# Designed miniproteins, single chains, continued (5): the designs that were tried, part 63

Each design is a single chain, and the fold is of that chain. pLDDT is the mean over its residues in the fold that is shown.

## One batch from the design tools (miniprotein)

Design m18176
Fold by ESMFold2-Fast:
Structure m18176 (fold): chain A 91 residues (1-91)
Amino acid sequence: SKYKEEILKIVQEAAEKILEITDNPEVRKAARDFLEAVEEIVKNLDEIQARLFTLIGLDELEKKVRELETDPQKAEEAISIINEAKDKILK
């Protein structure tokens, strides 16, 4: 599905950018775990379900960044990347 491929691409790009910004091991793990979860979602669920669960996962990743990333600049940049990914998926 072209839609599922776009969701995966958006999440891959967002995760890679977050991993470039943050050195926090818990945030890095959360980004990697989220990417792995979306890879499974895209393989196993329909387009509507994949979109919904990916958006939920992005919201959970944002919460973890806000709680665990102690560098305010890195947190703001990571949250910006997550919100850009949400906007792209919502279109």
Scores: mean pLDDT 88

Design m18177
Fold by ESMFold2-Fast:
Structure m18177 (fold): chain A 68 residues (1-68)
Amino acid sequence: MSTRELLLRFSQVATDVLGLATRRGDDETQAQTQQLMRQALDAVRAGDVETLQQILDEMEELLQRLRE
């Protein structure tokens, strides 16, 4: 996957996580999501595709747990 594709997928997942966490009043998950978003932007700036993929995987795991 390209860095742009990873970032687009990350943005979609992060939006879903933030939306669900906000509806549930889950401030901890909101804070964690914001931290992962900052780390993802730093990875993009560094050209670190491997780190960006790992951060995306963590965000997708959060989304799966929230959808349970």
Scores: mean pLDDT 81

Design m18178
Fold by ESMFold2-Fast:
Structure m18178 (fold): chain A 94 residues (1-94)
Amino acid sequence: SALDLRLITLGALSILEEVKKLFPEYSEELDKLAEEIRRAYEERDLARLLALLGQLISLLKKIKSEEKNPEHKEKLDRHIESLQGMRARLEALA
């Protein structure tokens, strides 16, 4: 539904902002993904949005692999799990 697509998009963008605050060194990559996610949503391109959520998940997994702080790793794991749930919901809509 249009509401589900909106909620998934807002959820992903919220996670992007939280990750950017915690890992400012990734700000450029995260901002680029945020702009692409917003555009895919505006264009109702479900396939592109699904691919972009996959790219975001991969980026967060990469950040986690390089992180030494266990609290930051736990926050990243929660965000990855949330994004995986959003991606599964979006796949069910496509």
Scores: mean pLDDT 88

Design m18179
Fold by ESMFold2-Fast:
Structure m18179 (fold): chain A 64 residues (1-64)
Amino acid sequence: AGKKATITATQVVPDAGPDDIALRKGEVLEGTILSVDPSKAIKFYSHKLNKTVLLPASFVEVKV
């Protein structure tokens, strides 16, 4: 919670809703991890987008 991290898309992530974003494979976001549910989603604050997004844990790699 509240931990700085880099998220890399390991697959194309489609925009699935208001808290989701579209990412290309290999796209990188820097921000803060707010919560992690490995079976569901990573709640992530993106510095570039200046908003909280939900990312599927299976489609992204997290580096702290």
Scores: mean pLDDT 71

Design m18180
Fold by ESMFold2-Fast:
Parts: C-alpha cells; structure tokens; sequence
Structure m18180 (fold): chain A 70 residues (1-70)
C-alpha cells in the first residue's frame, strides 16, 4: 500500500542519512535500490520489498531522495 511505502521510505531515509549523509544523493537509482534491498532483507522486510512493482520501487526511491534532502 502507499502508506507502507511511505513508512518504509521514512525509516530507510533516516538510516541511510545516518550512514552516508547527503552523499547518498550521488547514487544512481539502481545503486540506491540495491542498498535499499539489502537493508530491507536485514530488517526482515525482504519478501515485502520483492513483492513491490517497478513503479512502487521507483516511488520508494524517489521518496527516500526527497526525505534525505530535508
């Protein structure tokens, strides 16, 4: 759901900003998506992440980028 994507994006943006700061904005969508998948698996959300469509994965990446810029 859109709410699940937003909640996950907020959690990931916080983690990623803590680990890499704003330098994460220099990553490609593919590179960022690979890191997001790795963290999702670590958090027990790997199956949920794999269930997302390409459109939903793009939405997640775009939301993470916007949240990191804040």
Amino acid sequence: SDKDIELFARKLARILKSLMGESILNLSDEELLEIVETIAKFMGEGEWFESLSEEEKKKLVDLIRELIKE
Scores: mean pLDDT 83

Design m18181
Fold by ESMFold2-Fast:
Structure m18181 (fold): chain A 91 residues (1-91)
Amino acid sequence: SLDQVKSVIKTLENQGKVKRILVADGVDTSLFSDLKVPIEKGVGEAAVKRGEVGIVTADVPGTYAYVDGQQVTDLSQLANVSFQSIVIVLK
């Protein structure tokens, strides 16, 4: 859910693991306006670097993530890993 995504991002921010959020075309940035990290538009998955979280949309329903290219469906695990890049996929 969106609340789970926001909760994970806040946890990563508190751990110093995220410095900005990058959102793909079609993602409503107002959904994330309550987050403390800077939000920028115009990123694809391949452009996400260490300390950045990419948010993209997909045609399939659900919310999942890629951590260093590996698909993760349990977003709560993102708070417990050292990460290179994270891409979160929204419906």
Scores: mean pLDDT 65

Design m18182
Fold by ESMFold2-Fast:
Structure m18182 (fold): chain A 60 residues (1-60)
Amino acid sequence: LDALLRLVDSIVKALQLSEEDRERLYAAVREYRPSAAQLLEAFMSSKDVDEFLALLRELS
């Protein structure tokens, strides 16, 4: 949980997400409960937050 939250925070900073998009990402992580590996795979394969959220849904 702590490692996953740190990874999410790093992604938020890397993508320079707005507060709204940050909330969307945290909501998706809570709903889909991805592993750190799935979260990282979705991040590396996406170009924006909408694509990232779509990939998280598919990987879950």
Scores: mean pLDDT 76

Design m18183
Fold by ESMFold2-Fast:
Structure m18183 (fold): chain A 66 residues (1-66)
Amino acid sequence: KLSEEQWNKLKELILNSPLAITEWRPLFEKAGFTPSDEQIAQLEALWDKPNLTIEELLEAIRKILS
């Protein structure tokens, strides 16, 4: 499960990087978290929702990684 500290680090990385992330693994490794293949698939599916605000996107990512 993603810790609050790991989430805060990941949120910082997402906000300081392009939202169109082609490769999630380096961001999670930098945040000190190892995602499952299922979590990666759910995050890729999230990119199919182009009308999400940054806030909605971050909350959806956090929910997938919880």
Scores: mean pLDDT 70

Design m18184
Fold by ESMFold2-Fast:
Structure m18184 (fold): chain A 73 residues (1-73)
Amino acid sequence: MSKADLDAGVAEGIRLIAQGVHNRFLDKLAAEYGVSPATLSRARKIAEAKAKAEGRDPALVTDDEILAVAKAL
């Protein structure tokens, strides 16, 4: 929310893209839903575990699913 949060968000976005997550789309969704990119990274792991438990391919987990988990955190 502050300038420090924005700088941290950018750095975390770069980290997330290295994990196969597109930071630009996540930054937009994070702003829309009021969650941080760090929360989205954590939510991704939860969403992947949930997909695996449901018999879905965890590699096909979408940013929308990650964001839904992040909103629940």
Scores: mean pLDDT 65

Design m18185
Fold by ESMFold2-Fast:
Structure m18185 (fold): chain A 90 residues (1-90)
Amino acid sequence: SLVDRLRKDIEEGNARRALNEAEVLLKFYEGKDPLSVAVAYLLIGRAYDALGEKEKAIQYYEKALSIFTEVLGEDHPLAKEAKKELEKVK
């Protein structure tokens, strides 16, 4: 999937490319699908984290966590994943 490819790109050191693609994904889903928007935020956060841009990573993880918590609930695996990533960056 596109999400799996972007995750792999971040892990392999292609974080800038993954960031650019995740930002395009975000623009495509804005106003259409809140969960896809939240997944794009999580990927953008991971990419900024890998690039050493800690404050930007925090902002995007918080945006992802907010949507996942509101739509799926705080106990959902995606909300827990976003919270875990946020706690790791702080």
Scores: mean pLDDT 86

Design m18186
Fold by ESMFold2-Fast:
Structure m18186 (fold): chain A 82 residues (1-82)
Amino acid sequence: VSEDELNAEIDAAMGDIARAVLNIAVNRVKDDPEARAKLIQDLEDQIAKYKEKMKTADAVTQKNLQNLIAAYEDAIAKLKAL
């Protein structure tokens, strides 16, 4: 197995776990506008922290952070569509 193949599998798994957890959070706040607004803000703040961490991170950590950012951005899009 090449290092690129292994990294791709790890990246996919991290994204899937993040999306599953975030989908649970989205479903819990879907009927509460105040909780939704708070969650959107918390997710946007976390994305900003991940982007800052990426500036000094190694290649493996950068890929993991990119997958987490993508999952968080997807959750924000779903919350804004409610």
Scores: mean pLDDT 77

Design m18187
Fold by ESMFold2-Fast:
Structure m18187 (fold): chain A 75 residues (1-75)
Amino acid sequence: MTTPEEKQELLELIKNNDLDGFIALYQRLGYTDTLRALAEVLLERVKEAEAQGPNEETKAAIAKAREIADKLLNA
């Protein structure tokens, strides 16, 4: 089960384009837990964007992000 701290670590690695850090996290958590962490981070960002009142451009991106997250959780 992915912790809030692990999700925050993943988000910071993505923001910083830290490939080495991402590989280290993947080696620590393994394949399934890394995909779950990615899906959970994506859903958290989607919820925040929806709460801020997304424009028409971001609504399509939000719908796509939800679809990707659902596929990751069911993989």
Scores: mean pLDDT 70

Design m18188
Fold by ESMFold2-Fast:
Structure m18188 (fold): chain A 97 residues (1-97)
Amino acid sequence: SIEELKEKIKELAGELGEKLVEAIEKSDEEEAKRLAEELKPTATPELVEALTELGKKYLEEGKLEQALVAFRAAVILDPNNIEAGTNEALLRIQDWL
Protein backbone atom coordinates (compact mmCIF):
# COMPACT_ATOMS: atom_id res chain seq x y z
CA SER A 1 0.00 0.00 0.00
CA ILE A 2 1.00 3.66 -0.35
CA GLU A 3 1.06 4.05 3.46
CA GLU A 4 3.38 1.02 3.88
CA LEU A 5 5.74 2.41 1.20
CA LYS A 6 5.76 5.85 2.90
CA GLU A 7 6.75 4.20 6.22
CA LYS A 8 9.44 2.12 4.48
CA ILE A 9 10.95 5.24 2.87
CA LYS A 10 10.96 6.98 6.27
CA GLU A 11 12.75 3.94 7.81
CA LEU A 12 15.31 3.83 4.97
CA ALA A 13 16.05 7.59 4.73
CA GLY A 14 14.97 9.07 8.09
CA GLU A 15 13.87 12.72 8.30
CA LEU A 16 14.94 13.45 4.70
CA GLY A 17 12.88 10.46 3.54
CA GLU A 18 9.84 11.74 5.46
CA LYS A 19 10.24 15.19 3.86
CA LEU A 20 10.64 13.61 0.41
CA VAL A 21 7.42 11.59 0.90
CA GLU A 22 5.61 14.82 1.94
CA ALA A 23 6.94 16.65 -1.16
CA ILE A 24 5.80 13.75 -3.39
CA GLU A 25 2.32 13.75 -1.77
CA LYS A 26 2.04 17.51 -2.44
CA SER A 27 3.41 17.06 -6.01
CA ASP A 28 6.16 19.58 -5.15
CA GLU A 29 8.63 18.74 -7.94
CA GLU A 30 11.25 21.34 -6.91
CA GLU A 31 11.33 20.29 -3.22
CA ALA A 32 11.33 16.56 -4.12
CA LYS A 33 14.24 17.15 -6.53
CA ARG A 34 16.20 19.08 -3.88
CA LEU A 35 15.61 16.35 -1.27
CA ALA A 36 16.46 13.52 -3.71
CA GLU A 37 19.74 15.26 -4.64
CA GLU A 38 20.53 15.63 -0.89
CA LEU A 39 19.82 11.88 -0.38
CA LYS A 40 21.75 10.74 -3.49
CA PRO A 41 25.20 10.20 -1.83
CA THR A 42 23.67 7.83 0.79
CA ALA A 43 20.86 6.31 -1.30
CA THR A 44 20.52 2.50 -1.18
CA PRO A 45 19.00 0.23 -3.85
CA GLU A 46 16.18 -0.43 -1.35
CA LEU A 47 15.31 3.29 -1.18
CA VAL A 48 15.28 3.56 -5.00
CA GLU A 49 13.03 0.48 -5.21
CA ALA A 50 10.65 1.86 -2.53
CA LEU A 51 10.33 5.18 -4.43
CA THR A 52 9.73 3.30 -7.71
CA GLU A 53 7.02 1.17 -6.05
CA LEU A 54 5.45 4.31 -4.52
CA GLY A 55 5.28 5.86 -8.02
CA LYS A 56 3.66 2.67 -9.37
CA LYS A 57 1.03 2.71 -6.58
CA TYR A 58 0.18 6.37 -7.24
CA LEU A 59 -0.09 5.50 -10.96
CA GLU A 60 -2.49 2.60 -10.14
CA GLU A 61 -4.67 5.09 -8.18
CA GLY A 62 -4.67 7.61 -11.08
CA LYS A 63 -2.56 10.11 -9.08
CA LEU A 64 -0.36 10.98 -12.04
CA GLU A 65 1.34 14.09 -10.56
CA GLN A 66 2.41 12.21 -7.40
CA ALA A 67 3.54 9.24 -9.55
CA LEU A 68 5.67 11.50 -11.78
CA VAL A 69 7.37 13.17 -8.78
CA ALA A 70 8.09 9.78 -7.13
CA PHE A 71 9.58 8.32 -10.35
CA ARG A 72 11.64 11.51 -10.84
CA ALA A 73 13.07 11.14 -7.31
CA ALA A 74 13.98 7.48 -8.01
CA VAL A 75 15.71 8.49 -11.29
CA ILE A 76 17.69 11.23 -9.49
CA LEU A 77 18.94 8.66 -6.94
CA ASP A 78 19.70 6.07 -9.66
CA PRO A 79 19.75 7.37 -13.27
CA ASN A 80 20.14 3.75 -14.48
CA ASN A 81 16.80 2.65 -12.96
CA ILE A 82 15.03 1.71 -16.20
CA GLU A 83 11.61 1.03 -14.58
CA ALA A 84 11.42 4.47 -12.91
CA GLY A 85 12.89 6.25 -15.97
CA THR A 86 10.46 4.54 -18.37
CA ASN A 87 7.44 5.38 -16.18
CA GLU A 88 8.56 9.02 -15.79
CA ALA A 89 9.01 9.34 -19.59
CA LEU A 90 5.59 7.77 -20.29
CA LEU A 91 3.83 10.11 -17.83
CA ARG A 92 5.48 13.19 -19.38
CA ILE A 93 4.54 12.02 -22.91
CA GLN A 94 0.93 11.40 -21.76
CA ASP A 95 0.63 15.12 -20.83
CA TRP A 96 1.22 15.89 -24.56
CA LEU A 97 -1.49 13.48 -25.82
Scores: mean pLDDT 81

Design m18189
Fold by ESMFold2-Fast:
Structure m18189 (fold): chain A 84 residues (1-84)
Amino acid sequence: SNEEKAKRILQEAIKLYEEGKISRRELRELFAKALVLLGEDPETLERIVEEEDLTGLARIAQKVALKHPDIAQDISRALQLIQG
């Protein structure tokens, strides 16, 4: 399912970032990809990543976490890492 794909992307992205293998920008790009799989608009997420709109990203992430409680912890962890 898209939920399983999103969870896999989030967990792998978190691991790679914590191991220093990807940049914060790459983490944002993978996070945006996961949010798109969870039903968010691709054009909105592309803009958010390019503009480094962390406030917009947090707002969308919080909304998605409420709709997908099984993935909420992974979403929260990725957002914390992106925000520093």
Scores: mean pLDDT 87

Design m18190
Fold by ESMFold2-Fast:
Structure m18190 (fold): chain A 97 residues (1-97)
Amino acid sequence: MVSDVETVEELVDERLKDASPEIQEIAKEVVAEWLVRLGLAETPEEALKLTLEELAARMNLRQLMAFGALLDRLRREKPKTVEEGLKIAAEVEAEYS
């Protein structure tokens, strides 16, 4: 079990801690945009400040699995642009739909 991770922003930082700051920011923008598109937050800023407890309460099992898969792909592939990261998010969403 991993250290003090309370928010979506902190989870992205922890999962991509070996990536450059630029890649971490891209991953945060991708995750925030994806959560807003799912209706889980009203703004990207709100999405990043959601606690993991609040996020889990808002998600169904399929969305939770997709979120885990998205974080794993962002960590492995380290997209260089938000557009590239959103393409990964769309592929993950299709896989878990």
Scores: mean pLDDT 83

Design m18191
Fold by ESMFold2-Fast:
Structure m18191 (fold): chain A 58 residues (1-58)
Amino acid sequence: EEEEKIEKVIEFLKELKLSGETVLKFIELREPTASQLMRILKVSEETLIKAAKKLKEM
């Protein structure tokens, strides 16, 4: 389920002390860090965006 993936991504980002806003900026600027996060977490850009937005709203 996509929701389970989003929750695991949020937990990982919190462990790295990355804010949702910072991750969204990495994606917008096409920073290599965004691509690396997607590869490590094995998620799509869409899933990473959803997780970052949810983390920002928390």
Scores: mean pLDDT 81

Design m18192
Fold by ESMFold2-Fast:
Structure m18192 (fold): chain A 108 residues (1-108)
Amino acid sequence: HMEEERRRHLEEASRHLEEAAKAMEAGDTAKAKEHLKEAGRHIAKATGDEKTAEALEETLVKQAENPTPETIERLRLFSRSYRALSEGNRKEALRQLARILVLSSERS
């Protein structure tokens, strides 16, 4: 059950994750971390699951300190997933999450 306020928080989370990815590509670690913290805050409000949102934020903030191409791509996949959820497109959200899993397994 998605309400308008929850969808707005998912949309904002997506926007901040994309801005964090852009900041990482630009080498702006401080800006990337700010956007990741804002994304985590919006995810917590959208889900009501503060512990999972805090764990995700902590993981992403640590990755921002030493970003790889895979880190940046994964962040964009998270952004696209939350954007799809904000639009009510569950199928697309699941597709983006599956791509994160594939990306994580491409290096043996």
Scores: mean pLDDT 81

Design m18193
Fold by ESMFold2-Fast:
Structure m18193 (fold): chain A 123 residues (1-123)
Amino acid sequence: TSKEEAKAELEKALEHLEKARDHLEAALANPSTMLQQLEEAKEHLRKALTHLVRAAELAKENKETLEYLQKAIEKVSEAIEHVEKAIAAYKKGDVAAAQEQAKKALEHVEEAIEYVKKALEAL
């Protein structure tokens, strides 16, 4: 059913968001691996976004689920922008700016995870 497919897409999105969170935490813990960790986080966020968009289409008749998914998509998009800014800052040698952008990305990822969990409960 579309509900079962939506649940599967949301579970995949959640897995990628948790991996993005782990990579962002690793980037903040060790600046020497920061670029690699930020690139990995960005890839997982892009995969999460793809699954969230698919879930939103599958759950479009469930207004409450759709509202949570739209918020999750917004937060993932904001997290991607902050990761891209962190990568750009790191490549310019501004580790402090990279850390601040990575922290903002992590905050948005944690918010996205909460919205995905609420979307799953509303299914």
Scores: mean pLDDT 93

Design m18194
Fold by ESMFold2-Fast:
Parts: C-alpha cells; sequence; structure tokens
Structure m18194 (fold): chain A 95 residues (1-95)
C-alpha cells in the first residue's frame, strides 16, 4: 500500500543518510559520498511523489529506473549497491 511504501522509503532514507555521514567522516572519495547523496535524493523524490498522491506503481517504476541509472553511473560503489539491493527488496515486499 501507499503507507507501507512510505514507511519503507523513510526507513531506507534514514539508512542512506547515516551511510552518507559515515562515508564523509571516514574521508571516503567524494564520488562515493556523491553516489550515496544522489541515491538519497531519489528516495526523497519518491516520498514527495507519494505524499502528493501519485500512483504507487508509477513511483516504484520511477525509483527503480533511477536506481538502475545510479548503479550504471557508479558500478564500483559497493555502498550504493547494498543500499539499492535493500531498497529493491523493500519495494518488492510492498508492491
Amino acid sequence: SRDDLLEVLREQLSRVQIRGTDLFLEGAPSSDVEAVQQFGNSLLDGIDRLEAGEPVDDVIRRLESRIDELLKKYPDNSYLRDLAEETRRGLDEVR
């Protein structure tokens, strides 16, 4: 449902924000921090669209497309890959 998807995206956003902060404090490459920040922005976009009343299936399709684009842009970023895999699992469970 919409509420279940909102809960999943909010939980994932929290994880992404924690990971981005950890990477910044650890002195990770700027590209790694940027990748995680862009992923967080994609989750925020999804949350905003759901709150605006956009169809759940349209929001999921858009988010999946953005995740694919980010994974192609940052193929060697293991943090992004792990966050993407966890998010996709959550999407599949609520769809």
Scores: mean pLDDT 86

Design m18195
Fold by ESMFold2-Fast:
Structure m18195 (fold): chain A 80 residues (1-80)
Amino acid sequence: IAIAHNNIGNVYKLQGNLEEAIKAYGLAIEKSNNPEIQATALNNIGNVYKLQGNLEEAIKAYQLAITISDPNSQTYKNAV
């Protein structure tokens, strides 16, 4: 399940396996239609990119997490 992929990503991050952590968080996004799970995974991906020094990708991931968790953005889902 998608939440399990987030948990797997957290374990990889703790081990310092940052590439595998990003991959697991990506699966959490792909396998879930729940905005909270997707936003959590995007925030975690941003944290991993920040640890790698990929600040541009980190900002992008954080912005996507905000967009998905923003109630205002959700009201326009059928328009995009």
Scores: mean pLDDT 76

Design m18196
Fold by ESMFold2-Fast:
Structure m18196 (fold): chain A 60 residues (1-60)
Amino acid sequence: NRTLESLLRFAFPEGSKPVSAESLRALASTLPLSDAERAALATLQGDVDRDAFLAALAGL
């Protein structure tokens, strides 16, 4: 998903620190995400690192 890849690059540029799931969902609200993509992000809780985010994408 190009939109989720863009969110990944924006939230985690070159190995940035973990980001809260709430912050990721807030960022996602500014992007043209599908309902499925928003649902995947809604499964994330607490601090989310890049690997956790990629695992959520793999569920789509």
Scores: mean pLDDT 71

Design m18197
Fold by ESMFold2-Fast:
Structure m18197 (fold): chain A 97 residues (1-97)
Amino acid sequence: SEFAEEIVRLVERAEREGLPSEETLLGVADLLETILKKPKEAEAVRKRVAGKPAEEFSEEEKEAVFEALRLVLSILADEALKRGLELSESTLERLKE
């Protein structure tokens, strides 16, 4: 449940901000490393964040970052569910859309 709550918090933050913030992306990377034990994938997200401030992204780069965040959050939700973590139907719908 705590993992599901953290995923929902990150999704709500991303929706509110309109773009994945550096904080949101780093939070996703931390969940990949600590909960799912995927340090390679976590490092890939961190490297993308470290390259540019969000305000300096082009529109195409912003769209790519947002799509990557949505994909990562969807993968995290699917993996958590497969590992026996129960996610609400509402949370799953948010992460898979």
Scores: mean pLDDT 57

Design m18198
Fold by ESMFold2-Fast:
Structure m18198 (fold): chain A 69 residues (1-69)
Amino acid sequence: VAALKALAAAYAAAGNVASALILTGEALLLSNQYAAAIALFEQALALANSATAQINISIAEAALAINAK
């Protein structure tokens, strides 16, 4: 989790905001903060309309349904 947050910060510093949002969302997902993760993936979609963000939203929603009902 800490490694993903550090990587997200590095991408944000490099100006790759969509990738930073995706990695931050994945870190939240691993921290069991599924709703917050989904919100960040949706922000990444809005900024960069990416298939990766769409896939991650689906994964986060599945994790929310299974692990954090």
Scores: mean pLDDT 70

Design m18199
Fold by ESMFold2-Fast:
Structure m18199 (fold): chain A 92 residues (1-92)
Amino acid sequence: ADALADKIVKKIEETIEKLKKVIEKLKKDPNNEEIKKEAQKVLLEAEITLGMARIALGVLKQIGADDAAKRVQEAIDKLDKEIKELEELLKK
């Protein structure tokens, strides 16, 4: 249980770092086409990571790994917040 939680939380944290970096770039230069393309790729990667994390959370809940499930849920909540911020910045 912990190994699954550790792996998915690490992937979520790495994805959040990528989201934060591209959000910062996009805020500084909102009309830059190269940054927008980078942002779209990072957004797709983040949405895939979110889907995988939700599946892992479901597994952890089913086996009663409550502490591990809580850690994954907290990471998902942070990831979802960053995804929404990027989606709002890309909305034109």
Scores: mean pLDDT 86

Design m18200
Fold by ESMFold2-Fast:
Structure m18200 (fold): chain A 100 residues (1-100)
Amino acid sequence: SEERLMAELRETADGLYQAGKDALEQGNYTLAAILFTMAAGLYEAVGDRKGASEAYTLAGEAYHKDGEFEKAIEMYRKALDLDPSNERAKKLLEEVEKEK
């Protein structure tokens, strides 16, 4: 069932998103960025553009905290492409572009 597959992918995305938050709190920025990027890809696969945008925003924050400014910019741009109304991604993009 396509509906069952979509539900399983969303549940997996939610699990990866939570694992990414846990990694971010522990200061494991590289792992957090990977987990949030994986979650974002799964949210996109199920058509959850807002969920994907939020996950890319957190991946960008993880890269930014790790000093990976160009990767952070890439993630924030992906977040804004998916949800142009994502004010957090917009502000964080402006912030990181001033630091590079």
Scores: mean pLDDT 91

Design m18201
Fold by ESMFold2-Fast:
Structure m18201 (fold): chain A 74 residues (1-74)
Amino acid sequence: SLTAMDYFNQGLELLSQGKFDEAIEKFKQALDLDPNFVATQQLLLEIAERYRKEGKFEKAEEIEKYLLSKNPNL
């Protein structure tokens, strides 16, 4: 079975390929297995910030809402 770290690493590989939507799904899978996985939380926040800077507000809000559902104190 895949670990949170395995999903995180798959997400990083997808990011390196510019596959943002697929990468986000892998990071969500990592955080579903380990809600306290700080590296994954930080990376999703960075992606959300990038989307806001690019005017992709709906995509940013989806990530932010997901993160709050996993840890309300983020």
Scores: mean pLDDT 87

Design m18202
Fold by ESMFold2-Fast:
Structure m18202 (fold): chain A 71 residues (1-71)
Amino acid sequence: SDKDKEDQAIKQILQAYSRDPSLSRQQMLDIARKAGLDDSLAKKVVERAMKRRDVLRDVADSIRRIGDSLD
């Protein structure tokens, strides 16, 4: 399903971002394309990943404050 591929691509992008916070948009696009998405869909996935990245940063900051490592 396209939804499953999009979700997997987003997870891979966020995982790469969590390992390297300097991950560029170009690298995010490359990850999406490797997941089998075309350019148009890859751009949408990158937008969604960037929105979820903001949420992930907030969650990661919250986890650090709790002193628990769930990464």
Scores: mean pLDDT 73

Design m18203
Fold by ESMFold2-Fast:
Structure m18203 (fold): chain A 78 residues (1-78)
Amino acid sequence: SDRFGQLVELGGQIVRLAGRDEEVERLLLKAIEAALSGDVAAARRHLDQVARLVAERVSPEKAAEARRLVEQMAELAE
């Protein structure tokens, strides 16, 4: 489904924004897996963790963009 492609594309944007951080990438994969299995609560939990890590490890401008992308992924999970 196109929803999978959208989740992968948004996740890829966050990974690049975070400088290919392995922990961010791992949490994004868990969020995508949870979203595709219909586990909205798990997807949102993993995405919230991604947003926190990016806010801690990137500039304020990039943190704001990452939060926007995370919110788009969360909406697709529901």
Scores: mean pLDDT 83

Design m18204
Fold by ESMFold2-Fast:
Structure m18204 (fold): chain A 86 residues (1-86)
Amino acid sequence: MDRNQAKLDQARRLVLQGARYISQGDVDTARRYFQQALNLATDVLNDPNASDDIKKQAQRIKTIAENVLNNNRWGHALMYKLATEL
């Protein structure tokens, strides 16, 4: 059974929780959720046994989390992107 798929499912859940905190104005709590999602996606990308499809999903989550963490202004467009690109 694919442990990497379970990590990606958890990372997606963390991204969605982070997006909800952004919509409520709680940026500090949102940052913690996105950092956890980034860590899980990075773990999957570093697994030599992960399939190309799993690595593609992990790279997408990593890119989303990095863009959020490196940007001091998060708006409605980011929440829409998170909903459509997870």
Scores: mean pLDDT 77

Design m18205
Fold by ESMFold2-Fast:
Formats: structure tokens, sequence, C-alpha cells
Structure m18205 (fold): chain A 73 residues (1-73)
């Protein structure tokens, strides 16, 4: 439980940095779209930790989510 909280915090920091870069590279994206995407990434990370995903599986799941989001816009 304590270990899961540390992992979640680490991934949340990674998501925050990624979203910041994404916004800089894609200025056409609205703040609302960015915030919705951030929420989806956080939920995916939380579910992955609960399911016991490996780092590789988590990384791949996040890449799939990112691809889906960018294809939509």
Amino acid sequence: EEEKEKLLKTFEEGIDRYVERLKEKNPSLTDEQIEEFKKKMRELVKEGIEKGYTYDEMSKALEELNKEFLEKF
C-alpha cells in the first residue's frame, strides 16, 4: 500500500512533465483537452498498479492511450 502510493506519485510527476511538453509542442490543444487527457492517464496508472502491471506494460499502455488521443485531434 505504501509502496503503491510511492509508485503512483512517481508516475504522476512523469505525467505532469509529459503534459507540459505536449502542450508546448501542440499549442492547438485546449487546456480542457489537456486536463481531460491527464485525468485519463492518471486513472490508467492507478488501474495498472492495482493489476500489477510491469513497468514495460504500463509504458506500453500509456503509449497506446497517447496515440488514441492524438489520432482523435
Scores: mean pLDDT 76

Design m18206
Fold by ESMFold2-Fast:
Structure m18206 (fold): chain A 79 residues (1-79)
Amino acid sequence: DAEEKMRKKFIELLEKWIEELKKTGSISDFPHLKDADKDLIIEKYEEAIKAIEEGRDPVLVGAELTSKLVEITRNKPAS
């Protein structure tokens, strides 16, 4: 159905970005991540894939992932 197709597409996108990071150290769609810790970014993408596979809402997972990536790119305590 449409939800299953959406989950599959989102997982495919996350896997694509993980592979791109492993091969090039950057994601062309997200140039602001180029100087961030790639291993942490990969971990967050893998966590997102697992959450979607466990039945979490892909929209909420995407929002949480975006927030986590912003924190990684800052690479500093917020305080």
Scores: mean pLDDT 72

Design m18207
Fold by ESMFold2-Fast:
Structure m18207 (fold): chain A 75 residues (1-75)
Amino acid sequence: MIREKVKEMLEKILKKTGGTEKTKEAVKEAEEYLDITLEISKDKPINEEALFSTLKGILGYKLGVDISEIDKWIG
């Protein structure tokens, strides 16, 4: 399920960064975006690739790193 995949990604980021307050805030914002996307798209198919790209963008922006750095943290 998409929620499970996102949880796994966010858990990896928390572990790689040592779970700083800044990282916890970024993770919370990413989770909020996921919830909004699922609510808005409840009558439409979800593009998982686009969703993951956007979540990585949010995390990268909040943490001050490029998406390429996020990709290194999640594998």
Scores: mean pLDDT 80

Design m18208
Fold by ESMFold2-Fast:
Structure m18208 (fold): chain A 96 residues (1-96)
Amino acid sequence: SQAQIERLRQGAQARMAELRSELPPESLPTLDRIEQRVAELFAQAAASTDPREQTILLFRVAALLGEAETLLRMEKNPSSPQSSIDQEKATIDRTV
């Protein structure tokens, strides 16, 4: 339903705002690309009349938000090598 998509969009926007406050400046360009792609996927889901297509698009949103959460966990872990953080950013760039 359109109301469900809108609620999920609002939740995603709120969580991304929290991630923006917690991520270091070096990771914000990656978050900006995730935010742009998430907005595009929600717009496609809202425009779709096919419930299966809507589900696939919302799954892609969830996957991108999951990658953003992984990036935050790696950035907050002092034992994370910079090469691993860079690899995660590269993985996100291939997904968006």
Scores: mean pLDDT 88

Design m18209
Fold by ESMFold2-Fast:
Structure m18209 (fold): chain A 83 residues (1-83)
Amino acid sequence: MTEVVIEVTSSSGAPAEVGDRVVIRSLDTGGIAFGVVKEVKGNLLTVEVTAESKPLKVGDRVVVAYTNDNGVVGVSRGTVVEV
């Protein structure tokens, strides 16, 4: 199981929270990853990746869509800074 850290540059909708389910799309590779938010520290988002079509890499520009148990959704854009 892989953890990735994303440096968030912009967000809209609900803020990301620990336990939110996420879909990450790489704008550089077109790869898609699924996971769960493990940690939120300022603009850094740590995601535990549960499944991926292509490995995320440091430097990948990403869009993260996240949903909580109540169906509230948010979207963040950022860059992968750690894998």
Scores: mean pLDDT 81

